# Ledger of designs, part 53: designed miniproteins, single chains, continued (5)

Each design is a single chain, and the fold is of that chain. pLDDT is the mean over its residues in the fold that is shown.

## One batch from the design tools (miniprotein)

Design m17826
Fold by ESMFold2-Fast:
Structure m17826 (fold): chain A 68 residues (1-68)
Amino acid sequence: SMDENIAEVMARGEELVRLAREQGVPEEVMEEAEKMVLQAWATVATTGDLAKALEIVDAARRLVLEAA
């Protein structure tokens, strides 16, 4: 369902923000990752496209890991 898909994107976004905080990534990287997570949420909420939303979250994760 859309509610479950939104919950999945939000859970992965929260995990990523926690990881970024623990790794002490620069504030600008944190802000970019948070914007990408918000875009992923907007994508799944508007289109229902979970695969595309998760691709955006994965791109944010790569950004965080490269900055750590």
Scores: mean pLDDT 84

Design m17827
Fold by ESMFold2-Fast:
Structure m17827 (fold): chain A 75 residues (1-75)
Amino acid sequence: DPVLEAIERAAVLAHLEGLKEVTDYLIKAEKSYRQGKLDEAIKNLEKALEIAQREGASPRVIEAIQRALDLLKEK
């Protein structure tokens, strides 16, 4: 599942950079997606992106979250 892979990649990268709040929202996005709650998954990914940008996350984290959002919004 490309969406799950993208969310999991983003969560791992955020965790490695010590971005606790970003990681927590990415975990919530994964849970929402697995439950078929597409709108909640999108909202949690958008919140993770907002916080990542505010906290100065690396381009790798920003790109990983954006990739997950792009894949999820395609359908």
Scores: mean pLDDT 87

Design m17828
Fold by ESMFold2-Fast:
Structure m17828 (fold): chain A 100 residues (1-100)
Amino acid sequence: SNQKMADDLLRMSRIVEEKARELLEKGEISEETAELMLEAARHFELAGEYLRKGDKESAIKHLEEAAEYAARAAELSPPESQSLPVLALMTAVSGVTSLK
């Protein structure tokens, strides 16, 4: 269901935003890594909104952007802080695959 996927992407946006801010506050990630994760969250939100409107092409574009930001965040993250960017990357890639 496009509605269920849209809701899942909007929820993921919120989780990524909240966790990136939490990890930054704890000093577990850099400001640069947090900014990349917040950009990934923004693109998840846009993907969910476009999918809710039935615009799969725009949703795919924003999921591809979310994947790029999440991948860059993973490269900059220490091993102990990989879970969030890897989860975001996997979610974005899965979303793209499901919509194509």
Scores: mean pLDDT 89

Design m17829
Fold by ESMFold2-Fast:
Order: C-alpha cells, then structure tokens, then sequence
Structure m17829 (fold): chain A 87 residues (1-87)
C-alpha cells in the first residue's frame, strides 16, 4: 500500500504540473501532453506490476487500492491521448 501511495502522489503531482504549465504557456501544450502520455504509460505499467506482487502477497487492501489506481491511470491516459490527437 505504501508503494501504491507513492505512485498516486507522483501521478497527482505530474498531472498538476502539466495542467499548470499549459495554463501558464499554451504554446507548450503539445510538449506537456506528450510528456504526460509517456509518464502515464510508464506509471500504468508499474501499477500493473505492483498489482501482481500484491496478489502474490495476499494483500487484499493493497490489491483494491492498486486496482483503483490502475483504473484512474487508464482514464487519464485515454484523456491525454485523445487531447494529443487534437493537437
């Protein structure tokens, strides 16, 4: 659960940073979204690996948290990819 909380914090910080950058300088939108997509793809992969580890350890609480985070990461990745296609 500590590992998933770290990933969640990194995820929230990165999304916030990207949004802040786009608001401050709209000309950097494409670059910010491209960087965000790469980050989200890597984070999603790490979360899936963590989910498997939590299953192997029998950590039901960690498993539930990891599943929720995988869903959130997938939703953001789909949104970021859709935005990138419009640019």
Amino acid sequence: ISEIQKLENEFLEKVREAEALIKADPSKRKQAVEDLVRFLEETHRKAEELLQKLIDEGDEVGFSAALAFIHATRQELERARAELEKL
Scores: mean pLDDT 82

Design m17830
Fold by ESMFold2-Fast:
Structure m17830 (fold): chain A 82 residues (1-82)
Amino acid sequence: SKIEEIIKQIIELMRKLKETNDPEERKKLVEELFKLIDQLAALTRKENPDISDKMIEVEVRSMKAQAYLLAGNLEEARAIAG
């Protein structure tokens, strides 16, 4: 499914983000990850309308927090996580 394809891309980019120590590359990977996470959320709403928006928002925040954490952006990660 398209959801599975996007999840696979997110996992791959998170792996690359963990391995990369270049600040410019980290910024690009975080931006790309956020776009994919937002696309995943939009697609999940379309394909699974029975899933609550609150549940989707929790998952989105969790993924974005993880991306910031992997990038070393601890303040931004904490802000998103609550």
Scores: mean pLDDT 85

Design m17831
Fold by ESMFold2-Fast:
Structure m17831 (fold): chain A 61 residues (1-61)
Amino acid sequence: AAEENLVARAVEHLKSVGITANADNDTINVELINHFPAELAPVKTVEELKAISEKVKKALE
């Protein structure tokens, strides 16, 4: 639920700024950290952040 909400909101944000599924994970991660810091507060590892960015990237397809 919370992760699904984050992914959906992140996709809408990324589309609004012209970021596509072809962007690298670092670009997606910067946008997530800058615009969704509260939603990312439970994320403690680089692996968890990568899993979220991969889901966002897949949803951007």
Scores: mean pLDDT 77

Design m17832
Fold by ESMFold2-Fast:
Structure m17832 (fold): chain A 91 residues (1-91)
Amino acid sequence: MEEELKRLKDELLKVGQSQIDIFKETKERAKKEGLDEAVKLIEEMINALQEYIKRIESAKTLEELRSVAREFDQKFLDLENKLIEAIEKEK
Protein backbone atom coordinates (compact mmCIF):
# COMPACT_ATOMS: atom_id res chain seq x y z
CA MET A 1 0.00 0.00 0.00
CA GLU A 2 2.70 2.57 0.93
CA GLU A 3 4.71 1.76 -2.24
CA GLU A 4 1.57 2.18 -4.40
CA LEU A 5 0.76 5.49 -2.65
CA LYS A 6 4.29 6.78 -3.40
CA ARG A 7 4.07 5.64 -7.06
CA LEU A 8 0.66 7.30 -7.60
CA LYS A 9 1.80 10.52 -5.91
CA ASP A 10 4.92 10.74 -8.11
CA GLU A 11 2.83 10.12 -11.25
CA LEU A 12 0.14 12.68 -10.33
CA LEU A 13 2.75 15.31 -9.38
CA LYS A 14 4.54 14.88 -12.75
CA VAL A 15 1.25 15.11 -14.70
CA GLY A 16 0.13 18.14 -12.65
CA GLN A 17 3.39 20.03 -13.22
CA SER A 18 3.22 19.25 -16.97
CA GLN A 19 -0.34 20.63 -17.10
CA ILE A 20 0.73 23.84 -15.29
CA ASP A 21 3.50 24.36 -17.88
CA ILE A 22 1.00 23.88 -20.75
CA PHE A 23 -1.52 26.31 -19.20
CA LYS A 24 1.21 28.93 -18.59
CA GLU A 25 2.08 28.80 -22.31
CA THR A 26 -1.64 28.91 -23.26
CA LYS A 27 -2.12 31.93 -20.95
CA GLU A 28 0.67 33.87 -22.71
CA ARG A 29 -0.91 33.16 -26.12
CA ALA A 30 -4.39 34.19 -24.90
CA LYS A 31 -2.89 37.37 -23.39
CA LYS A 32 -1.22 38.24 -26.72
CA GLU A 33 -4.59 37.77 -28.52
CA GLY A 34 -6.43 40.03 -26.01
CA LEU A 35 -8.63 37.21 -24.63
CA ASP A 36 -8.92 38.79 -21.16
CA GLU A 37 -11.63 36.44 -19.82
CA ALA A 38 -9.78 33.35 -21.10
CA VAL A 39 -6.58 34.65 -19.42
CA LYS A 40 -8.41 34.97 -16.06
CA LEU A 41 -9.87 31.45 -16.35
CA ILE A 42 -6.51 29.92 -17.34
CA GLU A 43 -4.96 31.68 -14.31
CA GLU A 44 -7.69 30.13 -12.10
CA MET A 45 -6.88 26.71 -13.62
CA ILE A 46 -3.15 27.19 -12.88
CA ASN A 47 -3.99 28.19 -9.28
CA ALA A 48 -6.30 25.15 -8.93
CA LEU A 49 -3.57 22.83 -10.31
CA GLN A 50 -1.01 24.29 -7.86
CA GLU A 51 -3.43 23.65 -4.96
CA TYR A 52 -4.11 20.13 -6.32
CA ILE A 53 -0.34 19.40 -6.39
CA LYS A 54 0.05 20.60 -2.77
CA ARG A 55 -2.91 18.43 -1.67
CA ILE A 56 -1.53 15.38 -3.53
CA GLU A 57 1.92 15.89 -1.96
CA SER A 58 0.35 16.18 1.54
CA ALA A 59 -1.89 13.08 1.17
CA LYS A 60 -0.85 10.21 3.49
CA THR A 61 -3.29 7.50 2.31
CA LEU A 62 -4.82 6.21 -0.93
CA GLU A 63 -8.22 7.29 0.44
CA GLU A 64 -6.96 10.88 0.80
CA LEU A 65 -5.62 10.79 -2.80
CA ARG A 66 -9.02 9.57 -4.06
CA SER A 67 -10.82 12.31 -2.09
CA VAL A 68 -8.52 15.02 -3.53
CA ALA A 69 -9.00 13.65 -7.08
CA ARG A 70 -12.81 13.73 -6.73
CA GLU A 71 -12.85 17.29 -5.34
CA PHE A 72 -10.63 18.64 -8.12
CA ASP A 73 -12.21 16.64 -11.00
CA GLN A 74 -15.43 18.68 -10.63
CA LYS A 75 -13.55 21.98 -10.19
CA PHE A 76 -11.42 21.37 -13.31
CA LEU A 77 -14.52 20.38 -15.33
CA ASP A 78 -16.32 23.59 -14.27
CA LEU A 79 -13.28 25.76 -15.11
CA GLU A 80 -12.78 23.98 -18.47
CA ASN A 81 -16.44 24.57 -19.42
CA LYS A 82 -16.14 28.28 -18.51
CA LEU A 83 -12.92 28.56 -20.54
CA ILE A 84 -14.53 26.95 -23.63
CA GLU A 85 -17.53 29.33 -23.31
CA ALA A 86 -15.23 32.38 -22.96
CA ILE A 87 -13.15 31.40 -26.03
CA GLU A 88 -16.27 30.75 -28.16
CA LYS A 89 -17.79 34.10 -27.09
CA GLU A 90 -14.57 35.96 -28.08
CA LYS A 91 -14.39 34.32 -31.53
Scores: mean pLDDT 80

Design m17833
Fold by ESMFold2-Fast:
Structure m17833 (fold): chain A 68 residues (1-68)
Amino acid sequence: GMSDKMIELLMSTIVEKPGPNNLYPTEKVLEYIKEFFPEAKPETDKKFISPEEFKALLEKYLPDLSEA
């Protein structure tokens, strides 16, 4: 799995600045994940997600990509 520092760096790379209340656009986060997992779907209908939800998505999908 990724370290907290690597996850935080990825978050900054995917979304340069969080929106109001530190929320991230679900669409942009999902677009990045779909580059590696085209069938990935958000577990929420929210247009914006918290930093914790963003980190959880990265941990969920990217550990499989880290095998190589």
Scores: mean pLDDT 68

Design m17834
Fold by ESMFold2-Fast:
Structure m17834 (fold): chain A 85 residues (1-85)
Amino acid sequence: PSERELDAEVLLALAEIILAVTKIGYKNEKDPKKAYEDAKRDLETVERILAEAESLGAPQSVLDEIRRIKEEVKEILKKAEEDYK
């Protein structure tokens, strides 16, 4: 693989790790405010990962998967925000 392809694969793997951390954090964090703040930071991190992947010209399949991960993190953030209310 080219350096660009390897970088894209690493960014996808990082986004997958952030999603897993966000799911576990939401399930296990007892403080609704902290759960909301953590999910918000995780979304910002995934958004930065997506922007980097786009800037690198990552394959469309990688971009689509990172966008799917972003939407899942957004759904968790929405739930955390409702819990914090």
Scores: mean pLDDT 85

Design m17835
Fold by ESMFold2-Fast:
Structure m17835 (fold): chain A 118 residues (1-118)
Amino acid sequence: SDIEKYEELAKKAIAAVREFYENLQKLAQDSNLTPQQVKDFAEEQIRKAEELRKMAREVKAPQEILDKIDETIKILKEAAKTASTDIYKAMGLLNEALKKFIEVSRLVKKWAEEYKKK
């Protein structure tokens, strides 16, 4: 049913945010952190965000959700590009992307709850 698809999208968004947070904390604690590790992490988060965008489009999520996912992907791409020149700035961009991804998970949950009323 469509409701099950919306609940699955919400669960995946929440899981993605949790994994992003946990892995970002591990990177931040690594005294030997390399530009390549930051770039690889950002590229992995881009892949996950693009998968979430595809799922959101398939369930016909509101444009606001798609736009917020696209904003998150844009910040992640900037983090990946920045990693080779400024690792601390790239880490800052990853934290900004995480904040945007938390916003996405909140919007998906709110939209799924509103859909259940109709």
Scores: mean pLDDT 86

Design m17836
Fold by ESMFold2-Fast:
Structure m17836 (fold): chain A 92 residues (1-92)
Amino acid sequence: VTKEDGDKVSKVTVPKLKKNPLDEAKLIVFQTMGVDAVLNNEIDKFIEFFENIDDNKYLIEKAEELIEKYKDTNPDAAKALQKALEEVKKKL
C-alpha cells in the first residue's frame, strides 16, 4: 500500500490521516451493514446502531459521496445504501 506518494492519498491529507481514521472505519461499516440491512429487511437495527454514532452528520456526508461513486460502478449497492441512509435521516 505504499508507493512513493502512496500514503493512500498524497500531500494535503497526510496531516489528517490520524485525525479521521475512525470516520473511514465508520464509512466501511455503513457500507457493509447498509447493504445487509436492506437485503435482510433489518433496516431498523442498522438505524439503531447508526444513531449511536456521534459524528452522524459528517458520516452521512461521506456516505453520500460513497453512494455517488457506487452509482457508476455498482448501482444495486448504491440503491441499497441510499435506502439505508434515507431511513437513518428520517430517525435523526
Scores: mean pLDDT 60

Design m17837
Fold by ESMFold2-Fast:
Structure m17837 (fold): chain A 91 residues (1-91)
Amino acid sequence: SRAEALLDTLEALAEHVAEGVPEAKPSAERILEALRKMREDPEEGAREALEAVEEAAREMKEKFKDEDLRESAEAFERKAKEMIEEALRAV
């Protein structure tokens, strides 16, 4: 249940990024796919989710020169990675 709650929150966070930053939508979709895999194969899904989060954050930082958007990308990456690791430990 803790793992499920964390994954639900991560999915909501990825959807929020896709809506707020349309240019990051393809990367957010990759995160959502990885989180779905994590529900079936926690270790493999977590690996893919962490990679997708890193790529999404990297794309956001490269596309956006605005410092507030860069800080948001860093906060998203840090929070998402922490939650993915906690979800993996909760299974």
Scores: mean pLDDT 79

Design m17838
Fold by ESMFold2-Fast:
Structure m17838 (fold): chain A 100 residues (1-100)
Amino acid sequence: AKEEEKKILKEIDEIVEKLKKGEISLEEAYNKVLELANEAMTLFFENPNVSQEQKLEFAKEYHELREKLEEAVENKDEEAFLKVVEEIKELIKKMAELME
C-alpha cells in the first residue's frame, strides 16, 4: 500500500506538469487528480494498521481539501488549484508514512 501511495504521488506530479505546459485543461487535471486522491484515500481507509481515529482525522482534512479544489476549478484559478494539489500531496505523503 505504501508503494502504491508513492506511485499515486508520481502520477499527480505528471498531471501537474501537463497542466503547467498547457497539455491538458484545468477540468481534465481536476478529474485526474480527484481520481488519484480518492484511490489514495481508499488504500488508507482499508489499511488495518491505521487506527479509526487517524482515518477519521485524515477523512476530514481530505474533505476540506476537496472543497477547496472544487472551488479553485469553478473559479478557473489554476494557481489556487496547484496550491491545493500540493496540500493533497502532503496529506498523501503523511498517509503513506502511517501505512507501514
Scores: mean pLDDT 86

Design m17839
Fold by ESMFold2-Fast:
Structure m17839 (fold): chain A 102 residues (1-102)
Amino acid sequence: MKTVRVELEVEAPADASVYEAVAVMSMKAGKAMREAIAAAKEAQAAGDRLEVRFRLRAPTEAAATAGETTIRTGAIQAARDLGLSKEELESMMNVEVEVLER
């Protein structure tokens, strides 16, 4: 059994408007979640352990919240699709949030 580690960056441009930053964070978080789900399926098939770290860097709290909400919503759906409990999925996933707001 091998531990597979995946790090996924989700970042919105610092010069984006509040609405653009929210949209970008949601879109990129959705893509990162799809990559995490693919990695989880591959790890399950190989009998390996997966650890995923999501690093969110957002210019505003609203954009950070949008990214985190997208990941959490995707995680709930992924748990159902993969036959994992919420606790098992949460043990595999770490979400780090950095807000760049001045």
Scores: mean pLDDT 79

Design m17840
Fold by ESMFold2-Fast:
Structure m17840 (fold): chain A 86 residues (1-86)
Amino acid sequence: SALRAAREAREKQLEKEIEEGIELIKRGVETVSLLHKLLRGEISPEEAIEGLRELERFEAAERLERGVREGREREAVEELLEELYK
């Protein structure tokens, strides 16, 4: 029926909005996870920089690359994590 079709369309729109919200949260969690893996020495700085670029965190990738170049890797990671928790 037309009423059922309208209800289904509304449910699909809500599902899409929920999915988009989850994707934004997931991207944030993935960024935090990547930075913590680097702090634990589980990945290289190069892997972390590439991972940030894949997550479209280009400013974070540039800051981390600069921090690594300056010998301030740990400080750069801590600064990025602080900004993400704001």
Scores: mean pLDDT 80

Design m17841
Fold by ESMFold2-Fast:
Structure m17841 (fold): chain A 82 residues (1-82)
Amino acid sequence: SDEERRAELEAILRLLEEIIEEAEKNPEIPEKLLEEAREIAEKVREYLEEGKIPSRKELMELQMRAGVVELALATYKLVKKK
């Protein structure tokens, strides 16, 4: 449903905002990673602000892209702190 897809978009945005906040706390995080997180967050925000629901395939692409950025940040933090 549109309500469920909107909830998924809001969850993706929340995840990306958490990633961005954590990345901004570490000045050694690659700028490219922070830029990619911000780009994905902007796309999600545009859908939410315009009241548009992406297709299931587009939603899955956004989820996958956000997951890749999350994994990259987690891997970077692990290497730097352990």
Scores: mean pLDDT 81

Design m17842
Fold by ESMFold2-Fast:
Structure m17842 (fold): chain A 72 residues (1-72)
Amino acid sequence: PLITRVDLGEIEVSYDEERGLYVATQPVTLTYSDGSTQTTDVVGEGPTPEEAREEARRNAELLREALRRSAE
């Protein structure tokens, strides 16, 4: 089915001690033409929580734009 809608959820940040980085996760909910939904997590990483959030937000926006183009 085609992707008809992309919704960005709230960003959550955690610290990955093994990698020494903050990991930000932004849920992206995809709505398909058959009415089904799927949530995919988009991840951003950085040495600070703020940098990790910014990376996740950028990655989610890029995904949303790419999916919007493919839906047409």
Scores: mean pLDDT 80

Design m17843
Fold by ESMFold2-Fast:
Structure m17843 (fold): chain A 100 residues (1-100)
Amino acid sequence: SKEEIKKKIREIAETLKKDVEDLIERIKKGQITMEEAIEDFKIKMEEVIKALEYYTNGNEEVIEKAKKMAEELIELLKKLDLEGAKKKIEETEKEIIELV
């Protein structure tokens, strides 16, 4: 159902916010380099994009929004901007939900 798809999109967004928070904390604690964090994050975003493609039946606008968010989140990650990253994820989540 559309409501189940919207629930899955919200769950993906919540998990992504936690993943970004974990990566920033690991960078700050010196447990991972910025380069390693960006590489791990790119793999995570590929999984997020595939999940969104699956739940939205290949909606091209959803996929393009998710790809743009991935690039913007990498720039925010480089700045260690957790609040900016959370806001970007929440704005993109809202836009994607309006498309399904």
Scores: mean pLDDT 90

Design m17844
Fold by ESMFold2-Fast:
Structure m17844 (fold): chain A 94 residues (1-94)
Amino acid sequence: SEIEEYLEKTRELNEKSLEADKKAQEEAKEIKKKADEEAEKALKENKEDGEKIAEEIFEEATREIGKVLNKEAVELSMKAIYYAVKAVSLERER
């Protein structure tokens, strides 16, 4: 059944979306950890500009985290919604 095939694809894509979200969360944690380490080093080595350099490091890390969190998980979630809508449409026709 096409309905069963679309529902199965929705389930698979939702599972992949959850896995992608978990991976994105781990990548975000790694970006934050590196930013924390770089900011600490900047504060220690740059007496006058250390705070400004640290702030710029955190701002860049925040942008990169935002990109990582929004990319793959959202794409997979959107594909899952697409197949769910297809399943509902076919169910209504039968």
Scores: mean pLDDT 75

Design m17845
Fold by ESMFold2-Fast:
Structure m17845 (fold): chain A 72 residues (1-72)
Amino acid sequence: MTPEELAQQLLEEGGEMTAFAKENAGPAVGREASFAMMAYQALLGSGGDPAEAEEERRRAEELREEARRAGA
């Protein structure tokens, strides 16, 4: 996956992930999902390592899964 494709995927998934977490698990989990996405964008903006950005993406996915389980 190219860095551009990864960035586009994370923007799409991060936005939905953050909205889902806020709506279903409450503000704390939503804030962590937002933080992970912001960390990814900061890494790209500073010319950071795409592998580090991928780790932030995985963290955001874990938070989304937790939000899904918590959002009864």
Scores: mean pLDDT 59

Design m17846
Fold by ESMFold2-Fast:
Structure m17846 (fold): chain A 86 residues (1-86)
Amino acid sequence: MKEELSDEELRKLLKEAGFEEEFDVLLENSEKVYKVGETEANSDEEQREILKKVAKELGKNTEEKAYVALLTKERKITVLEIIFKK
C-alpha cells in the first residue's frame, strides 16, 4: 500500500538521495507525496532493472502526477508518487 510522507520524511529521503535543494520546490508544487515502494539493489545492473520495472508499473507522468525513483549512495531505491497542485 502507498504511504503518505510527512515533510520531515520527504526532506530526509531527498537529502540521502542528494536532492536536498529540490525539497522546497517540491513542497511548493505538490499537494501530496506518497511512498509507493522501497528496495535495495545488490548491483548497478539490478538497480537499472528495478528502475525500468517501476517506470513500467507506475505508468506515465502527467500534469496531475509524477513518479520519481530516488537513488542513495547505497543503491537504496525509494519510489515516490507526487500529486501536483491544480
Scores: mean pLDDT 71

Design m17847
Fold by ESMFold2-Fast:
Structure m17847 (fold): chain A 71 residues (1-71)
Amino acid sequence: ADEAIARVEQAEAEFLEAVASGKFSRAELEEALAVFKGQAEKLKEAFPEPRVQEAIDRALARIEAAVAALK
């Protein structure tokens, strides 16, 4: 559980840094978000613990909001 949560938090931080960098197009970030969502679903299947699911849902909400704020 702890390792899965740490990996989710790291992936979230890296994604948010990519969004903030301004180096990627909205389309590239939307593709990256789709990959992140796929990986998140696999993690939820592997780790049914509420702590992991909450961490994933929180990360998804934050990165989706960041991508949606792009023009």
Scores: mean pLDDT 79

Design m17848
Fold by ESMFold2-Fast:
Structure m17848 (fold): chain A 85 residues (1-85)
Amino acid sequence: ELYRPGAALRALLEEVGETRDTLTVDELQLALGQYLIDRKLIDPEDLSVVDVSDSLLGEMLGVDSIDGRDPSWWADFFARQTTRV
């Protein structure tokens, strides 16, 4: 299934070199994971703590931190930031 990112998510994805108009959920998760690593927002040894304060992702989610081990935030984020094609 293919999804089209909204303008804000597209800007975030472009920071990791992802410029495709449509992506699968797996491709979106990989690109967002790469963003978190590249921006040093996530500790690869402790996925329970993701500090998104002062980041575009934090602005989009309306929070200062997320639990990287909770998969529910990915589903909510994608539902709000993408259109199913």
Scores: mean pLDDT 70

Design m17849
Fold by ESMFold2-Fast:
Structure m17849 (fold): chain A 76 residues (1-76)
Amino acid sequence: MPSAEELRERLLKLLKEMKDPSVEETILAATAALTIAGLEFDQKYNPDTPAAAVQAERDRAVTLIAKLEAMLAQQK
């Protein structure tokens, strides 16, 4: 299962591949970064957060990263 750390590494890899990022690519990258940071914050400071809620935020981060990957694949 992808951890918050694995998702962060995946995002950092995508950021290194970005050349002349569009406004949409920038917004997706920023939103993914904030979602991952929120997951790390909740795991550190709110350990009683229900597993289902943690999984939902993880799935959201995965979806945002996948959208960014798809957009970058269209880059010329």
Scores: mean pLDDT 77

Design m17850
Fold by ESMFold2-Fast:
Structure m17850 (fold): chain A 79 residues (1-79)
Amino acid sequence: EMEAREQRRQQDAENASREAQVAAEQKQLDKNVKYRLGHVWWDLIEKYGVQANDVMLAKTSSMLDEEEILLRAAQERAA
């Protein structure tokens, strides 16, 4: 039974480590996405020639499909 107790402690440690890793990964992803998205907005304006009016419209209209609105505006300029 000593061996069974040691296996249980190892499994508990593995489960705790796994949960902590997933939580840390989620937090890191959220932070990276936040910073990267901010940079991508300006990249779209400068590189793809998106108008400031298009950016303002996307930001004020809805949280849904904001990137799609900007991408569509950029494609219209490229076309």
Scores: mean pLDDT 59

Design m17851
Fold by ESMFold2-Fast:
Structure m17851 (fold): chain A 91 residues (1-91)
Amino acid sequence: MDEAEAEGLEMLARALEAAAAGDVAAARALLEEFARRAAPLASELTGLPEEEVAAQLEAAVPGLVAAMAAAPPEYLRALAEKAREEAERLR
């Protein structure tokens, strides 16, 4: 569980770093991969069927990409660093 959560946070950090660099396509691809990997864990945590959670996470990706593209690059880099620190703590 903790290792999978750590990998998820690392993917989120990579998506934030890509968005900060202006690589919106890479950020989207990383968030889509994160959503696919997070669905089983989110299903386990919420008690909702995996298909319903996967659909909700996938639907959130365009909004997250837009929010990241609108955010200051320095803020995104700070969030990425925090996500990497939390990933290290979960290992």
Scores: mean pLDDT 77

Design m17852
Fold by ESMFold2-Fast:
Parts: C-alpha cells; sequence; structure tokens
Structure m17852 (fold): chain A 95 residues (1-95)
C-alpha cells in the first residue's frame, strides 16, 4: 500500500540520517543533514491523507524515540529539531 511505502521511506530517511550524523565532523554538516531529512519527511507527509499521516507518525515517533536513546550532543539536537518541526507541521495539517 502507499501507507506501507511511506512508512518504509520514513524509516530509510531516519536510518540514513543516523548514519550521516555519526559520520559528520561539524555542527554545520549535522544541521544540513537534519534539514535535508526534515524536508524529505515533510514532503512524504504532505503527500498522504490524514489517516495515512497518523499511521506514519506513529512509526516515525517510535523510531525517533529509539534514536534519541542512543544519540547525544549535537546529533541529538538535530533529531529533536527534526521531530519538533514534523510534529508542528502534522498538528497544523490534522487540525
Amino acid sequence: SSTDQAIQQVLDILDDLDDRLKAAKTVEERRRYGEEATRELLKIIDSLSKEQAEAVMDVLSDRVHQLLLTLDGDDRAEVERLMTTVLRHVSDKLS
């Protein structure tokens, strides 16, 4: 289904972000990777119905929580910024 594809794309984006953040050498690099991941996530969410977006957000929230358990410092800050931006966007979309 399109929902299953969106879930897999979201998980792939977050896994790629985790790898990129761990390999990054500067705060500017981390911020760029976080901003790129955020843009891709928002694009996927905007393509979904309300019901599909709710299902995708459940999976995204769980994966982000897992990332936050293993990340610290600047890496954690970028994932927190991403989640804050996505939650705000989805709240506006679903209202």
Scores: mean pLDDT 87

Design m17853
Fold by ESMFold2-Fast:
Order: C-alpha cells, then structure tokens, then sequence
Structure m17853 (fold): chain A 80 residues (1-80)
C-alpha cells in the first residue's frame, strides 16, 4: 500500500512538471510533452485500479480528471 501511494505521488509530480514545462515551451515541443503526459496518465490509471482505500481512490480520480482537462488544453494549443 505505502509503495503504491509513493509511486502514484511520484507519477503525479512528474505529470505536473511536464504540464508546467508546456506553459513555456515553444509550440514545436508541445506534441512531445503531450505524448509523455498521456503515457504517464495511463500508468497512473493502472496504479489507481490497485487502490483499495475509497478516499485515496477518489483523490486519484479527481487528479486524473484535472490531468484530462490539462491534456485537452494542450491539444487545443497544438491545433493552433
């Protein structure tokens, strides 16, 4: 359980770092950042499926939702 939560926290931090980079990155770098974020999101979803605690599960679901919103924003920027 503790190892699972640490791995989830690490993945969330990595995703947030990449999304932060996207805010200042030139447009040509955005597709690479998007690909990395989507890969990390899929891994986060796999780890979320292993969570037994309803509170941690709900927190992970909310974080995934926020990441999906950020991915949508990033896709819109790439399409410009």
Amino acid sequence: MEELLKEIEKLIAEIQRLLGEALTAPPEQLPEILEQVEKLKEKLKELRSQIKDPEYKAAADETIKQIDEAIKWLREKIEE
Scores: mean pLDDT 82

Design m17854
Fold by ESMFold2-Fast:
Structure m17854 (fold): chain A 60 residues (1-60)
Amino acid sequence: SEKEIIRKEIIRLMYEITISTLEYISQRLSPEERERAMKEIDALNKRIEELDKEIKRLKE
């Protein structure tokens, strides 16, 4: 449904904002904290990829 697509697109946007925030703060972090932030970014990117597949299926 269109409502489900919109909801998923909002969640996707929230993940993108979180990634941007983590990328911004990572420049001021210790190497160990930066590695942790990079792992979180990777996890969020994978979640975005899953959402993109779901959105594509719903648009069909």
Scores: mean pLDDT 87

Design m17855
Fold by ESMFold2-Fast:
Structure m17855 (fold): chain A 118 residues (1-118)
Amino acid sequence: MEVEITANVHPELAEELRRYAEEKGVRVDLVPSKASPETARAMAEVVRELIDAIAKGVTDPEELMRLAKEAAEKYGLEVTRADIREIDAHERVVALTFKDKKTGEEVGTIVVRIREAP
């Protein structure tokens, strides 16, 4: 199983998250976010929770989606769209789009790509 997280994060937080992911053995592809620094920090915390789950062996798309939604609620984000897509027999994608629950600001997306999923 190979699992990779692609996420919109503030550039100033991207290097910290890359180092954290590397320490945990999780692949990340971090794209600059245009959200406010406060809102982008909440997104970074959701990504950190997903890195921890994947590092502990969580690869089930439904469980990753549930964990992402729980982390979003914990950090004051609302999931506006959540999809699990089967690309082929060897690849699934969990995609979530977020807004800040307090401000309604669109934060960005997290995409978890799971290769060799059963």
Scores: mean pLDDT 81

Design m17856
Fold by ESMFold2-Fast:
Structure m17856 (fold): chain A 65 residues (1-65)
Amino acid sequence: MTPEQRERAAKGVLEAGKIGGVPEELAKEAAEKVLNGQLSADQADAVGTALANGDEKLARAQLAK
């Protein structure tokens, strides 16, 4: 991912966390891992989907991969 793609993905996971009502710290952890390159595009998408659905357990599992 380019830096611009990472920034957009990170913003997306933060907004997904707000939509899903998950803890802000979980959404921030996901965003940081996207920004620093620890998550691939597919992993960022999977985490974002889990966060938007309010599935903290699935989001945490995706972050552990």
Scores: mean pLDDT 80

Design m17857
Fold by ESMFold2-Fast:
Structure m17857 (fold): chain A 73 residues (1-73)
Amino acid sequence: NEKELKELKERMLELKEQLRAAKTPEEVMAIVDEISKLAEKAVSLSKTQDEVDEIGKILREAQAIGAKLLKAL
């Protein structure tokens, strides 16, 4: 379902923005975990490799931000 996939991508991007405002390691880990769960569901709904690659890019960017924040917090 294209609508559900779009909503999952939008939620992942929203959580990535929330990640930038996280103040504790626990908040960072919780947001990254939620993005990972949404990514797994989005991949399961993907019909093309391009869609999978786009989801993977968002997830990798979120993981990179999370790793950087965990080193600073």
Scores: mean pLDDT 85

Design m17858
Fold by ESMFold2-Fast:
Structure m17858 (fold): chain A 73 residues (1-73)
Amino acid sequence: SPLEKQIAHLEVVKGLYEAAIYANELIIRGVKENPTLSDEQKEALIARLEKAIEELRREIARLDAEIAALKAA
């Protein structure tokens, strides 16, 4: 049905944002373990990456609300 296709599309988009969060979490681990970066450089880079993760989480929450509304209809 058109509804099932719309839900499937939103779930694919959500999966891409979840993958982006995972990638950013791996980058944070790499930053923490990098012996050439100062503590100040690490803190600045981690803060920027954590902000990006929070923005992605807000997008996932929006998609979850849309998916839930479509499933309830």
Scores: mean pLDDT 91

Design m17859
Fold by ESMFold2-Fast:
Parts: sequence; structure tokens; C-alpha cells
Structure m17859 (fold): chain A 84 residues (1-84)
Amino acid sequence: SELKEFIKEMLETLDLSEEERKLLEEAYKSKDLEKALELLKKLIESLKGEKRIKLVDAVTKFIYDTKDEEVKEGLKKILSSLKF
């Protein structure tokens, strides 16, 4: 899954707290797309400042690069629902 590879890259590249890392690991292990997207949204909402900007930028780039329309639309909905 393109989403699973993206989440794996984020797990390896982002400086996350234990709680934040747990959310991303649960998203990676999820077999349900909707649940994985919900967990990713919760992670983005938990982040502040530069860490949040880095993840939002990575998600935005992935939306542009991915060919999975369900993943693309789900991620777009997450970004549009974020409180800044």
C-alpha cells in the first residue's frame, strides 16, 4: 500500500514523542483505511509548530504523488478539517 509506505517513511524520519509515535504505529498496523486516516489526523492535530508543518507538507506532497484516489481524497479531507 502506498499509504503504508508513506507512514513507514514518517515513522523513520519524524522526531516524535512516545504518544505521537504510538498513533503513527497504530495507523501503520491498521488494516482499515478509514481507521488509518483517523489516526493520522489525530497525530497531525497533536503536533505543534515545525513538527506539524513538516508532517502537513509531507502529506500534501504525498497527495500530489499518490495514484490511490481513495487515499488522496481521504488525506485532502483531513487537511481541510484541521484547526490551525
Scores: mean pLDDT 83

